# Designed miniproteins, single chains, continued (3): the designs that were tried, part 7

Each design is a single chain, and the fold is of that chain. pLDDT is the mean over its residues in the fold that is shown.

## One batch from the design tools (miniprotein)

Design m8229
Fold by ESMFold2-Fast:
Formats: C-alpha cells, structure tokens, sequence
Structure m8229 (fold): chain A 64 residues (1-64)
C-alpha cells in the first residue's frame, strides 16, 4: 500500500529530526518499528504493516 510506504518515510524523517535534537532513544525505537512495518509490507501483511508504521510515526513525533 502506498499509504504504508508514506508512513514509513514520515517516521524515518521524523526520527532523523529527533536524532538532530539529541533524542537517540526515541529515534531508535521509531526506526525499529518502521523497519518492522517494511518487513510486514514485503510479506503482504498490509494491515499489520500499517499499524506498525502508524506507531512508528507516533513515537517519532513524541521524540521531537
């Protein structure tokens, strides 16, 4: 799903900004969830991929 790829990209962008602000813990967690979302997307589990990608975005935003 294009929506899941967009969420993964957003999470990675926000995680980069969190690193720039010095929140390495929050950024690391968001990056891990984004990678898990990509793994499920590759396996065809779009529902779980979307859930994980949304969680990654939320954590990355909280890390800002």
Amino acid sequence: KEEVEKLIEEAMKLAREAIDKGNYEGASRAIRLAHEARSYLEKGDFEKAKQLAEEAVRIAKEAL
Scores: mean pLDDT 82

Design m8230
Fold by ESMFold2-Fast:
Structure m8230 (fold): chain A 95 residues (1-95)
Amino acid sequence: SESLREAVLLGAEAGVLLMHLDVLLKEAKKYLSPEKQEEVEKLAERARELIDEVERLVQDLVDNKRPMSEEERREVEEKLREVEEIIRKIEKILE
């Protein structure tokens, strides 16, 4: 039950990061030069790929009522951290 709770919470964190990324992409389109927009789009593509991988793992755990392994937990935490670093880079470009 706790493992399922952790999986759902990590999925929720991924969802919040995805929403934040969408807002930043809309701001980039409005305020940045085409060259900087391309840089932001490449960073966003990497972040979306990482979020998709997290969401797929969370969905598999929930659908199969399977506990998350320590290795899977580490991988999810590392991927979410990389997404947060990408978001910070995009915010810096928007400055």
Scores: mean pLDDT 86

Design m8231
Fold by ESMFold2-Fast:
Structure m8231 (fold): chain A 61 residues (1-61)
Amino acid sequence: MPSKEDIETFVDSLMDSIRRNAPNASEEEILALVRGAAEKQELSEEQIEYMLAYARKRYAE
């Protein structure tokens, strides 16, 4: 079961990869990719919500 630190590291790596390969990706597109990755990893609703909240914060920075 991933910790919050593991989730944050995963989101950071995924967002860096998306920004590197698709620098013009919108917030909505990035969040959709993060959600899809989380769902494939069979994360709980709470963990998916945490990942999306963290991704939104990272995008705004």
Scores: mean pLDDT 78

Design m8232
Fold by ESMFold2-Fast:
Formats: C-alpha cells, sequence, structure tokens
Structure m8232 (fold): chain A 68 residues (1-68)
C-alpha cells in the first residue's frame, strides 16, 4: 500500500530528525515521496533503509511488507 508507505516514511523522517538521525530522516522523506507517487516497492525499500539507520526493527519489517 503506497499510501501507508508514504505515511510511515513521513513518520520516519519526523522521528529521525527528532532523535538526531539525519540520514534516517532523509531516507524517510524519500520513502514518503515514492509512496505518494504510487511506487510502493521503492517506498518500502527506502523505508527498510531508514529503519536500519534508525535502529527500528518495526520500521524495517513494515518496509519489507510494503515491497511484497
Amino acid sequence: DAERAARLGEGAAKLGRAVGYPEAARLGEQAAKYGREGNSEEAGRLLVEAGRVAGSPLIVETGRAAME
């Protein structure tokens, strides 16, 4: 679901900025952009990277699910 990936990307970007992970914030912003464009595969891939950088297994698993 591209819409869901976009929302989670936005959340990951906001959280990454708040906790001091600028790389995760950038990846979350990109995931949100691709999700809004309807590209759930690319959005999910970027969300997985954002989750890994932020150290969030939940974000990683959600991104992986979005790619399937």
Scores: mean pLDDT 74

Design m8233
Fold by ESMFold2-Fast:
Structure m8233 (fold): chain A 74 residues (1-74)
Amino acid sequence: SRDEARRRVERADELLREAQRLREQGRVDEALRLVEEAIRELGGTARTGLRDPVTGEPEVEISDDVRRTRLEAA
């Protein structure tokens, strides 16, 4: 429902704001955990633990269900 979608978007946005702060502090692994949690909250799935072979930076692959949940919340 729209109300459920809105609650999920609100929770995801809170998690993403916290993840941004952790990333700015250099706590990248903790930030990625929160991003994964936010993606799950939006009804998507995430593949974590990936790293760019050139830069060594953590990467995340996400499902398109995240976009659908945000659209429903609007």
Scores: mean pLDDT 65

Design m8234
Fold by ESMFold2-Fast:
Structure m8234 (fold): chain A 67 residues (1-67)
Amino acid sequence: SDEEAIEKMREYSRKAKEAFEKGDYETAIEYYEKAIEAAKQLSGVRKMVGVKEGTEALEKAKKKLEE
């Protein structure tokens, strides 16, 4: 259901942000990828927003690994 996908997306996004704040960019990337996959299970605007926000966060985490 959308409800379960939303909760999974939120949980993975939270874990990714916590890892990012700790400088664990590899773990942050893993959880952002899982959050994007959960967002892809949504429909309409919720899917579009979730995928967009997750992808932007994933790219920021990847750039940190390149620094």
Scores: mean pLDDT 85

Design m8235
Fold by ESMFold2-Fast:
Structure m8235 (fold): chain A 105 residues (1-105)
Amino acid sequence: MSPVEQLLALFRAAVDAAVDAVRAGASREEVRAIVEAAVPALRELARRLSPDELVEAAVEMARLAAETVAALRAAGEPPEAVDAVQLVLDAALRVLEEVLAEQAA
């Protein structure tokens, strides 16, 4: 598995974990804790990527999040599930932006 594929697999796992937590009745704070727990591993994998691969990963993460949100809405899932996907995407994109800034310094 390439570094980009490993990062995307971890992103998908984090999205699934956050959505599953919402389905299990987790609070917004509990969902945020699950998202934050994934950040160190996302950052470690992101640091293995080139700038071009980081941009590729960001585009693919945004696409996966949009598709997941559309599927959740079509299934009539609660708005908290959509919010969980957005929390994971926002955290992951922030990690990629910080790693890109570190490489540009």
Scores: mean pLDDT 88

Design m8236
Fold by ESMFold2-Fast:
Structure m8236 (fold): chain A 60 residues (1-60)
Amino acid sequence: EKKKKEALELEIEAGLALIQAAVLKLILPKLNKEEQEKAKKEAEELRKKAEELIEKAKKI
């Protein structure tokens, strides 16, 4: 029961991180050069975080 809830919370957090990364990619063409580099880095960090959270959920 408790493990199932923890796994679900990790999956939701991973899903939200992936959505946020996708939104950053969609707005990239509207940003200036400096903002684009920052947004690309944030999107990559969010994707890596989502992968780690999904792996954690699978181990539960």
Scores: mean pLDDT 81

Design m8237
Fold by ESMFold2-Fast:
Structure m8237 (fold): chain A 80 residues (1-80)
Amino acid sequence: MLKLTLEQAERLLEAGDFYESKGDYDNAARYYYLAGIGYLQVGEREKAAEAFDKASIAYEKAGNTEKAQEMRKLAEEARA
């Protein structure tokens, strides 16, 4: 599988911020989640946790409480 670069993870985070600014919380959450995975792949655990926290908040705003809790767990694991 192709690994994400740090620059790709940063662009995914920016895409999440873009969709959140438009009220598209489902797409915002998906891009934040992908950014978190990308940051983990490059060893940026703190940035990954922040991205997963943003994904959790976006899923809450989208009404998906199950996915929001899943994202919180990923953020905690990234900080461990």
Scores: mean pLDDT 85

Design m8239
Fold by ESMFold2-Fast:
Structure m8239 (fold): chain A 66 residues (1-66)
Amino acid sequence: MKFLLTLSGTPAEQIALVLKLLGHPTASITPVGEGKYLLTLSGTPEQQAALVAELKSNPTATLTEL
C-alpha cells in the first residue's frame, strides 16, 4: 500500500516522526519533496491499518492514499 505523507509542525516533530517510521520494519519512506514523503507499507493488513490509524491521528501529518 502506498501513500503520500505530508509533514508540518516543528522540525523536531518532523524528525521524530521520520525516525519512528524508519524504525518500523513494515514501513519505508522516500523523500519526494520538501516535507513530502512516499510511504510504502508492507506486512499484514492489521499492521498496515494500525500504522495508518496512528498517522491519521497525528495533527502534523497528512496521509493521502495513492
Scores: mean pLDDT 79

Design m8240
Fold by ESMFold2-Fast:
Structure m8240 (fold): chain A 86 residues (1-86)
Amino acid sequence: AETVLNFIRAGLNRDYEAFIEYALALQPKVSPETLSEAVSALLTYAPLLDEEQKERIVRRAQRMLEQGRSYEDVLSEVAREIRALT
């Protein structure tokens, strides 16, 4: 749970060193397709998001994890939301 949330936060905040480390930690936990889509969305579109939008994305991801949603579902939903906002 913490790894997925930290990955999302690092990508949104453009902390690329931490982002790469968390992406590597997620490789054995999620499909390559889902991880690739999340990486692409965060790297391409995160700079276009305002602070309120970033906070909403993090809060939704945290809520999904608290509800027991899979890492796969959380990353897919985050990628979709980011693309929809840009």
Scores: mean pLDDT 84

Design m8241
Fold by ESMFold2-Fast:
Structure m8241 (fold): chain A 63 residues (1-63)
Amino acid sequence: MPPLLAVARRDYTARTPEELSVAAGERLVVLEEVDDEHVLARRVATGEEGLVPKSVLGLAGPV
């Protein structure tokens, strides 16, 4: 999947070291789809990477 811009729809707290905590309205780059429920994303503000549930993200468009 080409990198996509996404915005967090709601706050999410990481449940594992592999997940990324996000705040509502935060911008992310979706790097790849990992499974049916998770994507690997990068936080635009900090460059941190981790898994985020797809249900938390709204697709904004291509990078």
Scores: mean pLDDT 78

Design m8242
Fold by ESMFold2-Fast:
Structure m8242 (fold): chain A 88 residues (1-88)
Amino acid sequence: KKELIEKLKKEIEKLKKLIEYVKEEAEKAGEKLPPLTQVQLEAKEELIKAYEEAIKLLEEGKSEEEALKIYEKGKEYLEKKPLEFLKK
C-alpha cells in the first residue's frame, strides 16, 4: 500500500509540474493557451483527481484493487483524449 501511495504521489507531482510549465510558458509569451492544449491540461487535472482518490482509498485501508482501478481509468482518460486529438 505505502509503495503504491508513493508512486501515485510522484505521478501527481510530475503532472502538476508539467501543467505549471505549460501555464508559465503561456504567461511569458503573453498568449492564450491553444484550445487543444487547454483540453490536454484538463485531462491531466482529471488524472490528478483520480490519483488523489486512489491515495485516499489506500490511506483509509480500502481495497487496493479499487485504487488500482481508479489509477488505470485515470490513465486511460488522459491517453484517450490526447490520442483522439492527435488523430484528428
Scores: mean pLDDT 70

Design m8243
Fold by ESMFold2-Fast:
Structure m8243 (fold): chain A 110 residues (1-110)
Amino acid sequence: MYEKAIEANEEIVKKNPNSEEAAEAYMKMGWAYLQLGKYEKAIEYAEKAIEIAPNSEVAANAYMIRGEAYLKLGKYEEAIKYYEKALALDPNNKKAKYNLELAKKKLKEK
Protein backbone atom coordinates (compact mmCIF):
# COMPACT_ATOMS: atom_id res chain seq x y z
CA MET A 1 0.00 0.00 0.00
CA TYR A 2 1.54 3.30 -1.12
CA GLU A 3 0.11 5.22 1.87
CA LYS A 4 1.95 2.88 4.28
CA ALA A 5 5.18 3.39 2.31
CA ILE A 6 4.77 7.17 2.71
CA GLU A 7 4.15 6.81 6.48
CA ALA A 8 7.19 4.53 6.99
CA ASN A 9 9.47 6.90 5.07
CA GLU A 10 8.15 9.94 7.01
CA GLU A 11 9.37 8.18 10.20
CA ILE A 12 12.84 7.76 8.64
CA VAL A 13 13.15 11.49 7.74
CA LYS A 14 12.01 12.56 11.24
CA LYS A 15 15.07 10.84 12.78
CA ASN A 16 17.65 12.62 10.60
CA PRO A 17 16.11 14.89 7.92
CA ASN A 18 19.40 15.77 6.11
CA SER A 19 20.92 12.27 5.94
CA GLU A 20 21.46 9.95 2.97
CA GLU A 21 18.69 7.77 4.47
CA ALA A 22 16.36 10.79 4.47
CA ALA A 23 17.22 11.51 0.79
CA GLU A 24 16.31 7.91 -0.12
CA ALA A 25 13.13 8.15 2.01
CA TYR A 26 12.08 11.39 0.23
CA MET A 27 12.73 9.71 -3.14
CA LYS A 28 10.58 6.72 -2.13
CA MET A 29 7.79 9.08 -0.96
CA GLY A 30 7.99 10.88 -4.31
CA TRP A 31 7.62 7.56 -6.12
CA ALA A 32 4.66 6.56 -3.91
CA TYR A 33 2.88 9.89 -4.58
CA LEU A 34 3.54 9.40 -8.31
CA GLN A 35 1.82 5.97 -8.14
CA LEU A 36 -1.13 7.58 -6.29
CA GLY A 37 -1.51 10.15 -9.12
CA LYS A 38 -0.48 13.04 -6.81
CA TYR A 39 1.99 14.52 -9.28
CA GLU A 40 2.66 17.86 -7.55
CA LYS A 41 3.52 16.05 -4.27
CA ALA A 42 5.70 13.58 -6.22
CA ILE A 43 7.66 16.56 -7.63
CA GLU A 44 7.93 18.21 -4.16
CA TYR A 45 9.35 15.11 -2.44
CA ALA A 46 11.67 14.22 -5.36
CA GLU A 47 13.04 17.80 -5.16
CA LYS A 48 13.79 17.31 -1.43
CA ALA A 49 15.74 14.11 -2.24
CA ILE A 50 17.78 15.93 -4.94
CA GLU A 51 18.53 18.84 -2.55
CA ILE A 52 20.06 16.47 0.04
CA ALA A 53 21.94 14.20 -2.42
CA PRO A 54 22.26 16.07 -5.79
CA ASN A 55 24.92 13.87 -7.51
CA SER A 56 23.78 10.41 -6.36
CA GLU A 57 21.84 7.34 -7.48
CA VAL A 58 19.00 8.73 -5.33
CA ALA A 59 19.09 12.00 -7.34
CA ALA A 60 19.05 10.03 -10.62
CA ASN A 61 15.88 8.22 -9.49
CA ALA A 62 14.35 11.46 -8.13
CA TYR A 63 14.92 13.17 -11.52
CA MET A 64 13.09 10.21 -13.12
CA ILE A 65 10.15 10.77 -10.73
CA ARG A 66 10.08 14.50 -11.59
CA GLY A 67 10.27 13.74 -15.33
CA GLU A 68 7.40 11.24 -15.15
CA ALA A 69 5.26 13.56 -12.97
CA TYR A 70 5.73 16.44 -15.45
CA LEU A 71 4.96 14.06 -18.34
CA LYS A 72 1.69 13.06 -16.60
CA LEU A 73 0.86 16.76 -16.06
CA GLY A 74 1.39 17.46 -19.80
CA LYS A 75 4.43 19.67 -19.08
CA TYR A 76 6.61 18.13 -21.76
CA GLU A 77 9.46 20.70 -21.75
CA GLU A 78 9.94 20.17 -17.99
CA ALA A 79 9.70 16.37 -18.46
CA ILE A 80 12.49 16.51 -21.10
CA LYS A 81 14.67 18.67 -18.79
CA TYR A 82 14.44 16.25 -15.86
CA TYR A 83 14.88 13.07 -17.94
CA GLU A 84 18.06 14.66 -19.38
CA LYS A 85 19.26 15.33 -15.80
CA ALA A 86 18.51 11.69 -14.88
CA LEU A 87 20.54 10.51 -17.91
CA ALA A 88 23.44 12.83 -16.98
CA LEU A 89 23.70 10.87 -13.69
CA ASP A 90 22.80 7.43 -15.16
CA PRO A 91 23.57 7.39 -18.94
CA ASN A 92 22.50 3.74 -19.42
CA ASN A 93 18.99 4.11 -17.93
CA LYS A 94 16.81 2.59 -20.69
CA LYS A 95 13.55 3.81 -19.09
CA ALA A 96 14.86 7.40 -19.01
CA LYS A 97 15.87 7.17 -22.71
CA TYR A 98 12.45 5.79 -23.67
CA ASN A 99 10.52 8.40 -21.64
CA LEU A 100 12.73 11.23 -22.97
CA GLU A 101 11.85 10.22 -26.56
CA LEU A 102 8.17 9.92 -25.59
CA ALA A 103 8.20 13.43 -24.05
CA LYS A 104 9.89 14.84 -27.19
CA LYS A 105 7.20 13.25 -29.40
CA LYS A 106 4.44 14.64 -27.15
CA LEU A 107 5.98 18.13 -27.30
CA LYS A 108 5.97 18.05 -31.15
CA GLU A 109 2.30 16.93 -31.07
CA LYS A 110 1.51 19.97 -28.84
Scores: mean pLDDT 86

Design m8244
Fold by ESMFold2-Fast:
Structure m8244 (fold): chain A 86 residues (1-86)
Amino acid sequence: MTVEIVLEGANPGAAIAAVGVATLAELQGAEMETKVEGDRLTLTVKNVSDEGLQEALDMAEALEKAGAKVTVEVEGDKITLHIEVP
């Protein structure tokens, strides 16, 4: 499956966490693409394993508990995590 992580609000901790999750997924055979536009960071990870997906969801939940707004969108085999940091 494809997981897209969109971070808004320029939180360095959130960006580091997202890059870490994407890097672990890439080491498991996933393909990663990174795009930076101002204070928006988009990580597109293709061929994500079930473990990589769970790590991305755990990161999103941790950020939501820390005050971020998290929206999850599912379209076919693509999951988008839109994370807005306050």
Scores: mean pLDDT 73

Design m8245
Fold by ESMFold2-Fast:
Structure m8245 (fold): chain A 68 residues (1-68)
Amino acid sequence: MSPREKAIELLMKEGGLSREEAENVVNGALTLLQQGFSREQVVQYILLNAPSLSRETAERLVDLLEEE
């Protein structure tokens, strides 16, 4: 399973997002990383869109997306 797919599944299971919502969050986070936003800014973006996630899980999501 790709790091991107793992991130989507984690957002669905832990964040309570639909697949479409999870894909949108992942695409947004990847765009921010590509534009040179800090790791902290990307974590905050994820938490704003998936407030049910712990900070630790959001940080793990950024780690997964950096593997792409």
Scores: mean pLDDT 84

Design m8246
Fold by ESMFold2-Fast:
Structure m8246 (fold): chain A 50 residues (1-50)
Amino acid sequence: SLVDLLREPLSRHPVRRSDLYEALLRSGVSEEEARRVVDELTERGLLLPD
């Protein structure tokens, strides 16, 4: 659900893996969930690799 919600915004405004992880933590997402979301989006090619 979070992955799907972020798909379109990330297509419009590409971000790095580390930037998204930090943003999720700032938004109150747990470290475990933030890692899972970032990993899923990385596997789907929706995040900048560096």
Scores: mean pLDDT 81

Design m8247
Fold by ESMFold2-Fast:
Structure m8247 (fold): chain A 101 residues (1-101)
Amino acid sequence: AKATVEVVIETEGDKVTITAVAKGDPLASYKLTQLLIEKLKGVRGAGVDGTTGVVIAEGLNHEEALKAVEESLRQLGFEITEKKIEKEGDKIIVRIVAKKY
């Protein structure tokens, strides 16, 4: 793969934190963060630090957040290769690996 993005979606109640870490494409986390800000309602904060992008939003569930992430990754030309859903107490954590070839 020419680039890889790993995304973690953490949902607690109606609060969602999306963290994306990119390798190979230095603009991938920035572009993904911009698309997520556009697609998600209730964005409370966002930022990019090097290869890491973070978006914090409220008033949505993990399924809505996952849909926005999947659509954004596809628009950037990434293929989703792995997707896992975990429960930690009252939190739902979705882990995604996406690659560009």
Scores: mean pLDDT 87

Design m8248
Fold by ESMFold2-Fast:
Structure m8248 (fold): chain A 72 residues (1-72)
Amino acid sequence: SRKAHAEKLVKAVQILAKQGNADAVYEVLTNTAESMGMKSLYDAAPEAAEAAKKGDAQKAYDIVKEAVEKDL
C-alpha cells in the first residue's frame, strides 16, 4: 500500500540523513516521488536533502513525513 511504502521511505531517509548522505536522500525522495506520483514529496526533496547535509536527521524526517502525509 502507499502508506506502507511511505513508512519504509521515512525510515530509510532518517538512516541516510544520520549518515549525512544528502545526495542519497535527494535521490531516494525524487525517485519515489516520480514512481508514486507524490508531488509534495518531490517539492520537499531539496529541503530534506539540505537538512541531511547539515546533519539534522530529525528535520529531514519531519519534512519527509509532512510531505508524504499531504500526498496520502
Scores: mean pLDDT 81

Design m8249
Fold by ESMFold2-Fast:
Structure m8249 (fold): chain A 97 residues (1-97)
Amino acid sequence: KYVLGSEEAVEAFIKALKDENENVRASAAFVLGLIGDERAVEPLIKALKDESEFVRKAAAEALGLIGDERAVEPLIKALEEDESEFVREAAAEALGR
């Protein structure tokens, strides 16, 4: 899904996953999930450990939308270990897709 402009957009959203604002990071995770580019998988796995439960939930949902096997083990860990019920629910839903 490499179209001129789409690669630049994916890279910009990957960088936005490190933004100081949690709403920007969560929105970036959501958009990367909708785009479905596999380059976002590793950055989204890192976002599963974000300080904001809102961002971690968005990252889990995004990884479920992309459906890459590399996310399975990190999502199982989030399901078992995350402090937020909402993040654990998102990880369970992602694994069930």
Scores: mean pLDDT 84

Design m8250
Fold by ESMFold2-Fast:
Structure m8250 (fold): chain A 74 residues (1-74)
Amino acid sequence: SMAAPQSLADMIQRIFGVDSISPSIMDAVIDMFRTVFGLDDSQIQAIRSGQMRLSDFDTDQVNAFISFIRQLIA
């Protein structure tokens, strides 16, 4: 499906092909997401807690971020 990821877990599956990653890698991905989208601490906390969904963001921007991270780990 070409739908945007709904959660951090869905995004991690699309980037790494696994259900979970180490906390340090998760923090690095979230830090990059924060930088790319210009998010503050409260917005990051809302994403981590599920109060804010990734579908609340622009689908093309989220998909571009996934492609960017996949290029970094290739």
Scores: mean pLDDT 77

Design m8251
Fold by ESMFold2-Fast:
Structure m8251 (fold): chain A 87 residues (1-87)
Amino acid sequence: SMEEKVEMLKMFDEAGKEVRKEYVPKLDEIRAEAEKNGWSFEELTKKSAEVINEYQKKLAERYEKVRAEFLKKYPDSKIKFPEIKPV
């Protein structure tokens, strides 16, 4: 239903914002450290990739919890859930 879809999208949006709030500062800290210590582009890219990989893993884990919560409330729902796409 439209109401189920709206609630699902809101739950996933809120979960995504919560994970981003944790990881955006970590990326900013890596950039600041790279500038301070004169890191190469390769070093910056490698460290950024590590944080992005952790972010994707945490986002996937959080989305699975949201999916479980949604399905507990709407067990017969046939709605398609958002997928995490590789960057």
Scores: mean pLDDT 80

Design m8252
Fold by ESMFold2-Fast:
Structure m8252 (fold): chain A 85 residues (1-85)
Amino acid sequence: MEHLEKGIEAYEEGNYEEAIKHFEKAIEEDPKNYKAWVELARAYLAAGNYEKAIEAAKKALEIDPKNEAAKTLLELATRIKERQA
């Protein structure tokens, strides 16, 4: 759980690269941790990596199909990616 907390701290400081590393470590330790996937999607979205944000949000929904945060992040990342094309 410490990697999830450290990732959130880095995200709040605007250090999205460090946040991503911590969330990836949390997922490495527990691939079914849907919260880590949600936070990874949020960090990728903030970093401008919309494709990876979509992938992470989809992974969160595979684990927790009713997760509203993951649905919102998937919708937002998809819309932004479409506008960038």
Scores: mean pLDDT 85

Design m8253
Fold by ESMFold2-Fast:
Structure m8253 (fold): chain A 65 residues (1-65)
Amino acid sequence: LTAEQEETAERIVERLKEEHPELSEELVEIARRVALASLAAGLDPEAAYERAREVVEAARAAGEG
């Protein structure tokens, strides 16, 4: 991964934290990994954000009792 991709992933994570301030540290790390993997796969920043958001929402739903 390039430094540019790492910076982009951090911006995606910060955007998700702004929209979902209740996110746990575990979900933040999941979002970071998904964003980095998406960028490494050649997705643009907006598509990487969408993938990270989808995974975070799915993980939150799976934790519901």
Scores: mean pLDDT 79

Design m8254
Fold by ESMFold2-Fast:
Structure m8254 (fold): chain A 73 residues (1-73)
Amino acid sequence: SRARELLEEGLELAGQALLLEAQGRLEEARELGRRAMELFREASRLAGKSVPELLAENLELVRAKAEATAAAL
């Protein structure tokens, strides 16, 4: 679904933002975090569900993206 695509994009940007923050690249991290939040809000609006509900329905995706980010830290 489009909502899942937006959620996945948002999770990827959020992970990249965390990696940039760990590197001290705070301005770039802030910009990616802002874009991730926009994608999460759009996914929420499109699905008619809260962001926590979308994350709970897609735990396998959330875990996969979190593991990838943790491995890159």
Scores: mean pLDDT 87

Design m8255
Fold by ESMFold2-Fast:
Structure m8255 (fold): chain A 58 residues (1-58)
Amino acid sequence: MAEEAERELFRLISRHRLSHEQMNTLMQRASEIIREAERKGLSTEEVLRRIREEAEKI
């Protein structure tokens, strides 16, 4: 999960050409999603979907 999330984060940062501030915001939100997923037993696919949705909001 963590490796898959990290790979998707770098892909989204590159694809959307995020600024340093936007990148930090996305990384923080992704960290929160991963923590919540570990507590609630969410799938890797659901984690990646939520990270993509947060990237679209930035």
Scores: mean pLDDT 79

Design m8256
Fold by ESMFold2-Fast:
Structure m8256 (fold): chain A 80 residues (1-80)
Amino acid sequence: SKEKILEKLKELRELARQSGRTDVADAIDRAIEKMKTLSEEQFKEAAKALARHVIDEATRNGDEELLQKAKELLEEIEKE
C-alpha cells in the first residue's frame, strides 16, 4: 500500500541521516514531497525509482545498512 511504502521511505530517510548521508536523506525528503500528489500507481513507480537510486548511492559508498533497507523497500513495492 501507499502508506506502507511511505513508512519504508521515511525509515530509509532516517537511516541515511543517521549514517551521515544527509544528501541522500534530503533527496528522499524532496522526492516524498513531490510524490504526495501522485496516484497510487504513479507513487509506486516513483518509489521504485527512488529505491533504485538509493541502492546505487549506498553501493557506491559502501553503506551496507542503507543498501539492505533500500533493497527491502524495492522488494516490498515489487511484491505489491
Scores: mean pLDDT 83

Design m8257
Fold by ESMFold2-Fast:
Structure m8257 (fold): chain A 88 residues (1-88)
Amino acid sequence: SHHATIAALSTGEILSKGEKAAEDAIGLFRELLDPASAKIAEDGIREALKKGDTSIGMQGVRAAAERLSPERQRELALALKELAEKYK
């Protein structure tokens, strides 16, 4: 979906800003998502940081987003986009 793509792209930008930005994204997942979807997103982020590969984090967040309703996907995408902008 369009919003799942925005969430994934924003995650790539967030990961490029370092560990603190990545931890803030994990906080957003815990706040906005159900525990199972938050775990998928968090695991993707942590693996991306461990391997130095932002694409792993983007794929994990996309997978988490695709589990959500369209409205929840939009909410997640907007929150991640706002967080990415905060770190510019």
Scores: mean pLDDT 88

Design m8258
Fold by ESMFold2-Fast:
Structure m8258 (fold): chain A 54 residues (1-54)
Amino acid sequence: SPEELLEKAREALLKGDYRTAANYASQALQHLPLDKVREAIEEARKELIEKKKS
């Protein structure tokens, strides 16, 4: 599902695999609006910042 593609994109981003994250995000964009994809990426980015603070 497109939601699973977004999950895989966030997982890859959290692992630092930006190429894989971009590939999954691009696939999700074929089925979901850009705003939903951006929201998921922003959430992952905030998680990375939180881990850096902790």
Scores: mean pLDDT 76

Design m8259
Fold by ESMFold2-Fast:
Structure m8259 (fold): chain A 84 residues (1-84)
Amino acid sequence: LSYLLIGLLLLLPLLLGVFLGRVLPLKSYPTVINSGFLLMAIISGLIALFDWPLTLAVVLLFASVFIFMLSLSVSLLLRLRRVQ
């Protein structure tokens, strides 16, 4: 059960990032990627500011967003290679 949940949580953002990366116009990539990293920085700052206890859910949320952003970055690199 736990392995299935972890697999789904990690696979879903990865698939979503690759899929969205195929659909997004190249012109919008810097904005989407920069917005994602900025959002992660804001969330990290808020957690530190309010001294939230780190829960498993919070850690998994950050991991999911991070994997999604990595997947988008890889998709961007692959699309740039195809344009050459």
Scores: mean pLDDT 66

Design m8260
Fold by ESMFold2-Fast:
Structure m8260 (fold): chain A 62 residues (1-62)
Amino acid sequence: MEELRERGEQLARQGEELAKQGKYEEAAKLYRQASRLFEQAGDLLSAEVARRAAKKAEEKAK
C-alpha cells in the first residue's frame, strides 16, 4: 500500500512538471495513472485530486 501511494505521488509530480511545460496530454496520462494508484492504496482524496488534475489537463490539451 505505501509503495503504491509513493509511486502515485511521484507520477503526480511528474504530471505537474509536464503541465508546466505545456505538455498537457502527457500530464493528463500521468495524473490518471497517479489517481489509479492512489485508489488502489485506499487514498481516495488524493485519487480524486489527481483525477480532477487529469481532467483539467485534458481540457487545456484540446
Scores: mean pLDDT 83

Design m8261
Fold by ESMFold2-Fast:
Structure m8261 (fold): chain A 61 residues (1-61)
Amino acid sequence: GSADAARAVAHTILAIGYELEGNYEEAAKSYREAADVYERMGDTESAERFRKLAEELEKKA
């Protein structure tokens, strides 16, 4: 349903906010939460994209 899409967007917005603050640890965590929602929706491509973003941010933390 539309609720899962809204949750994925909310986690993505939070991740961007943390990134702008330089809080890469929390940003990575929020991207992983978005990826989990996309995976639940069957959107494997978006899930893999957000997991990659989380991994890159963890390397900067």
Scores: mean pLDDT 83

Design m8262
Fold by ESMFold2-Fast:
Structure m8262 (fold): chain A 65 residues (1-65)
Amino acid sequence: KLTPEEREELLKLIGEILRLIGDIIDLKMKYEKGEISEEEYKEKIKELEEELKKLREKLKELEAK
């Protein structure tokens, strides 16, 4: 169903999603350790979750082909 180019795009997209999840985990760990404020955590986590949502929508578009 996917072309070789679409498969390469899919693998890159998965890699980006995994990296972003890692950033989210790191941010949560910093918050739990008290290294960042609740306000800073909420703002940054919202931005990362919005980026993750965009990447997941791109993934759905590739799967819909």
Scores: mean pLDDT 80

Design m8263
Fold by ESMFold2-Fast:
Structure m8263 (fold): chain A 71 residues (1-71)
Amino acid sequence: GFLEAVEKLREFYKRVGAGDEELEKELEELEKEIEEGSKSNEEYTDRIQELMAKMVELLEEKGIFKEAADG
């Protein structure tokens, strides 16, 4: 579910050592919103995608994440 997706993103982010407190707060706030069930599935999906994009950008800036060319 959405809670599992957010929790997975938080765990991944912590494991790679990116350590941005603002992104961590956004992920925690999203978890609470999902638990409350106050938003639509579309809104949760959009939020998760936005946070994933921010996470990828931060990891790219730190040189942690790169795409491998497929043969």
Scores: mean pLDDT 69

Design m8264
Fold by ESMFold2-Fast:
Structure m8264 (fold): chain A 96 residues (1-96)
Amino acid sequence: MKLSKEELEAEIELALYTMQIAVLKKGADRALERGDLDTAIELYRQALEVAREGIKKAEEFLKKYKSPSIEKGLKWLRETQAELERRLAEVERLKA
C-alpha cells in the first residue's frame, strides 16, 4: 500500500534500466535498417549487458520488497533479454 523510500528508489532504478535498454535497442534496430551491422551488433550487446544487470538488481530487490511493479519489470527484462539474444544471433548470421 504505502511504498517505503527504499522500495520506491528500487522501482525507479529498475525503470532506468528498462529505459536505457529501450534506447539502445532502438538504436540497434535503426543501425540494422541502414545495413550497419557492426553498430547494430555493438548496440544489441550493450543492451544485453544492461538487461543482465537489470535482472540481477530486480531479483535482489524482490528478496527485500513484494512489489508488483518490480515483478512486472523483471518479467519484461527476461523477455527482452531473450529477444535481444535472438536479434544479435540474426545480425551475426547476416554478417557471416
Scores: mean pLDDT 85

Design m8265
Fold by ESMFold2-Fast:
Structure m8265 (fold): chain A 80 residues (1-80)
Amino acid sequence: MVVSVGGGLEVEVDPNASVTEAGRVLGKQAGLVGVTGLKVGRVADAGHPQNPNRSGVVPASATGAEAAEAFSEGLKKFDA
C-alpha cells in the first residue's frame, strides 16, 4: 500500500500494518526530507471513521525521529 504525506512524499507500507507502524515509517521518511507540514494522506482516507484532528505540524528543524513521533501521535488522535 502506498501512503502519501504532504510535500509529495509517498512510502510503501504493508497494507496490514498498524496505523502506528505506518505512521512511524512515514514520519521517519518525512523527517529525512525536511517536511514542515506532516499530514496523513492515503492512510487517513483508507478507512478512518473520524476527521483527523491534526495538531502538531512537524517543524522544519524536526529530525526523522521527532517527525515519526509527531506523525504517530497524530495517527493515534485520528484513529481514536
Scores: mean pLDDT 45

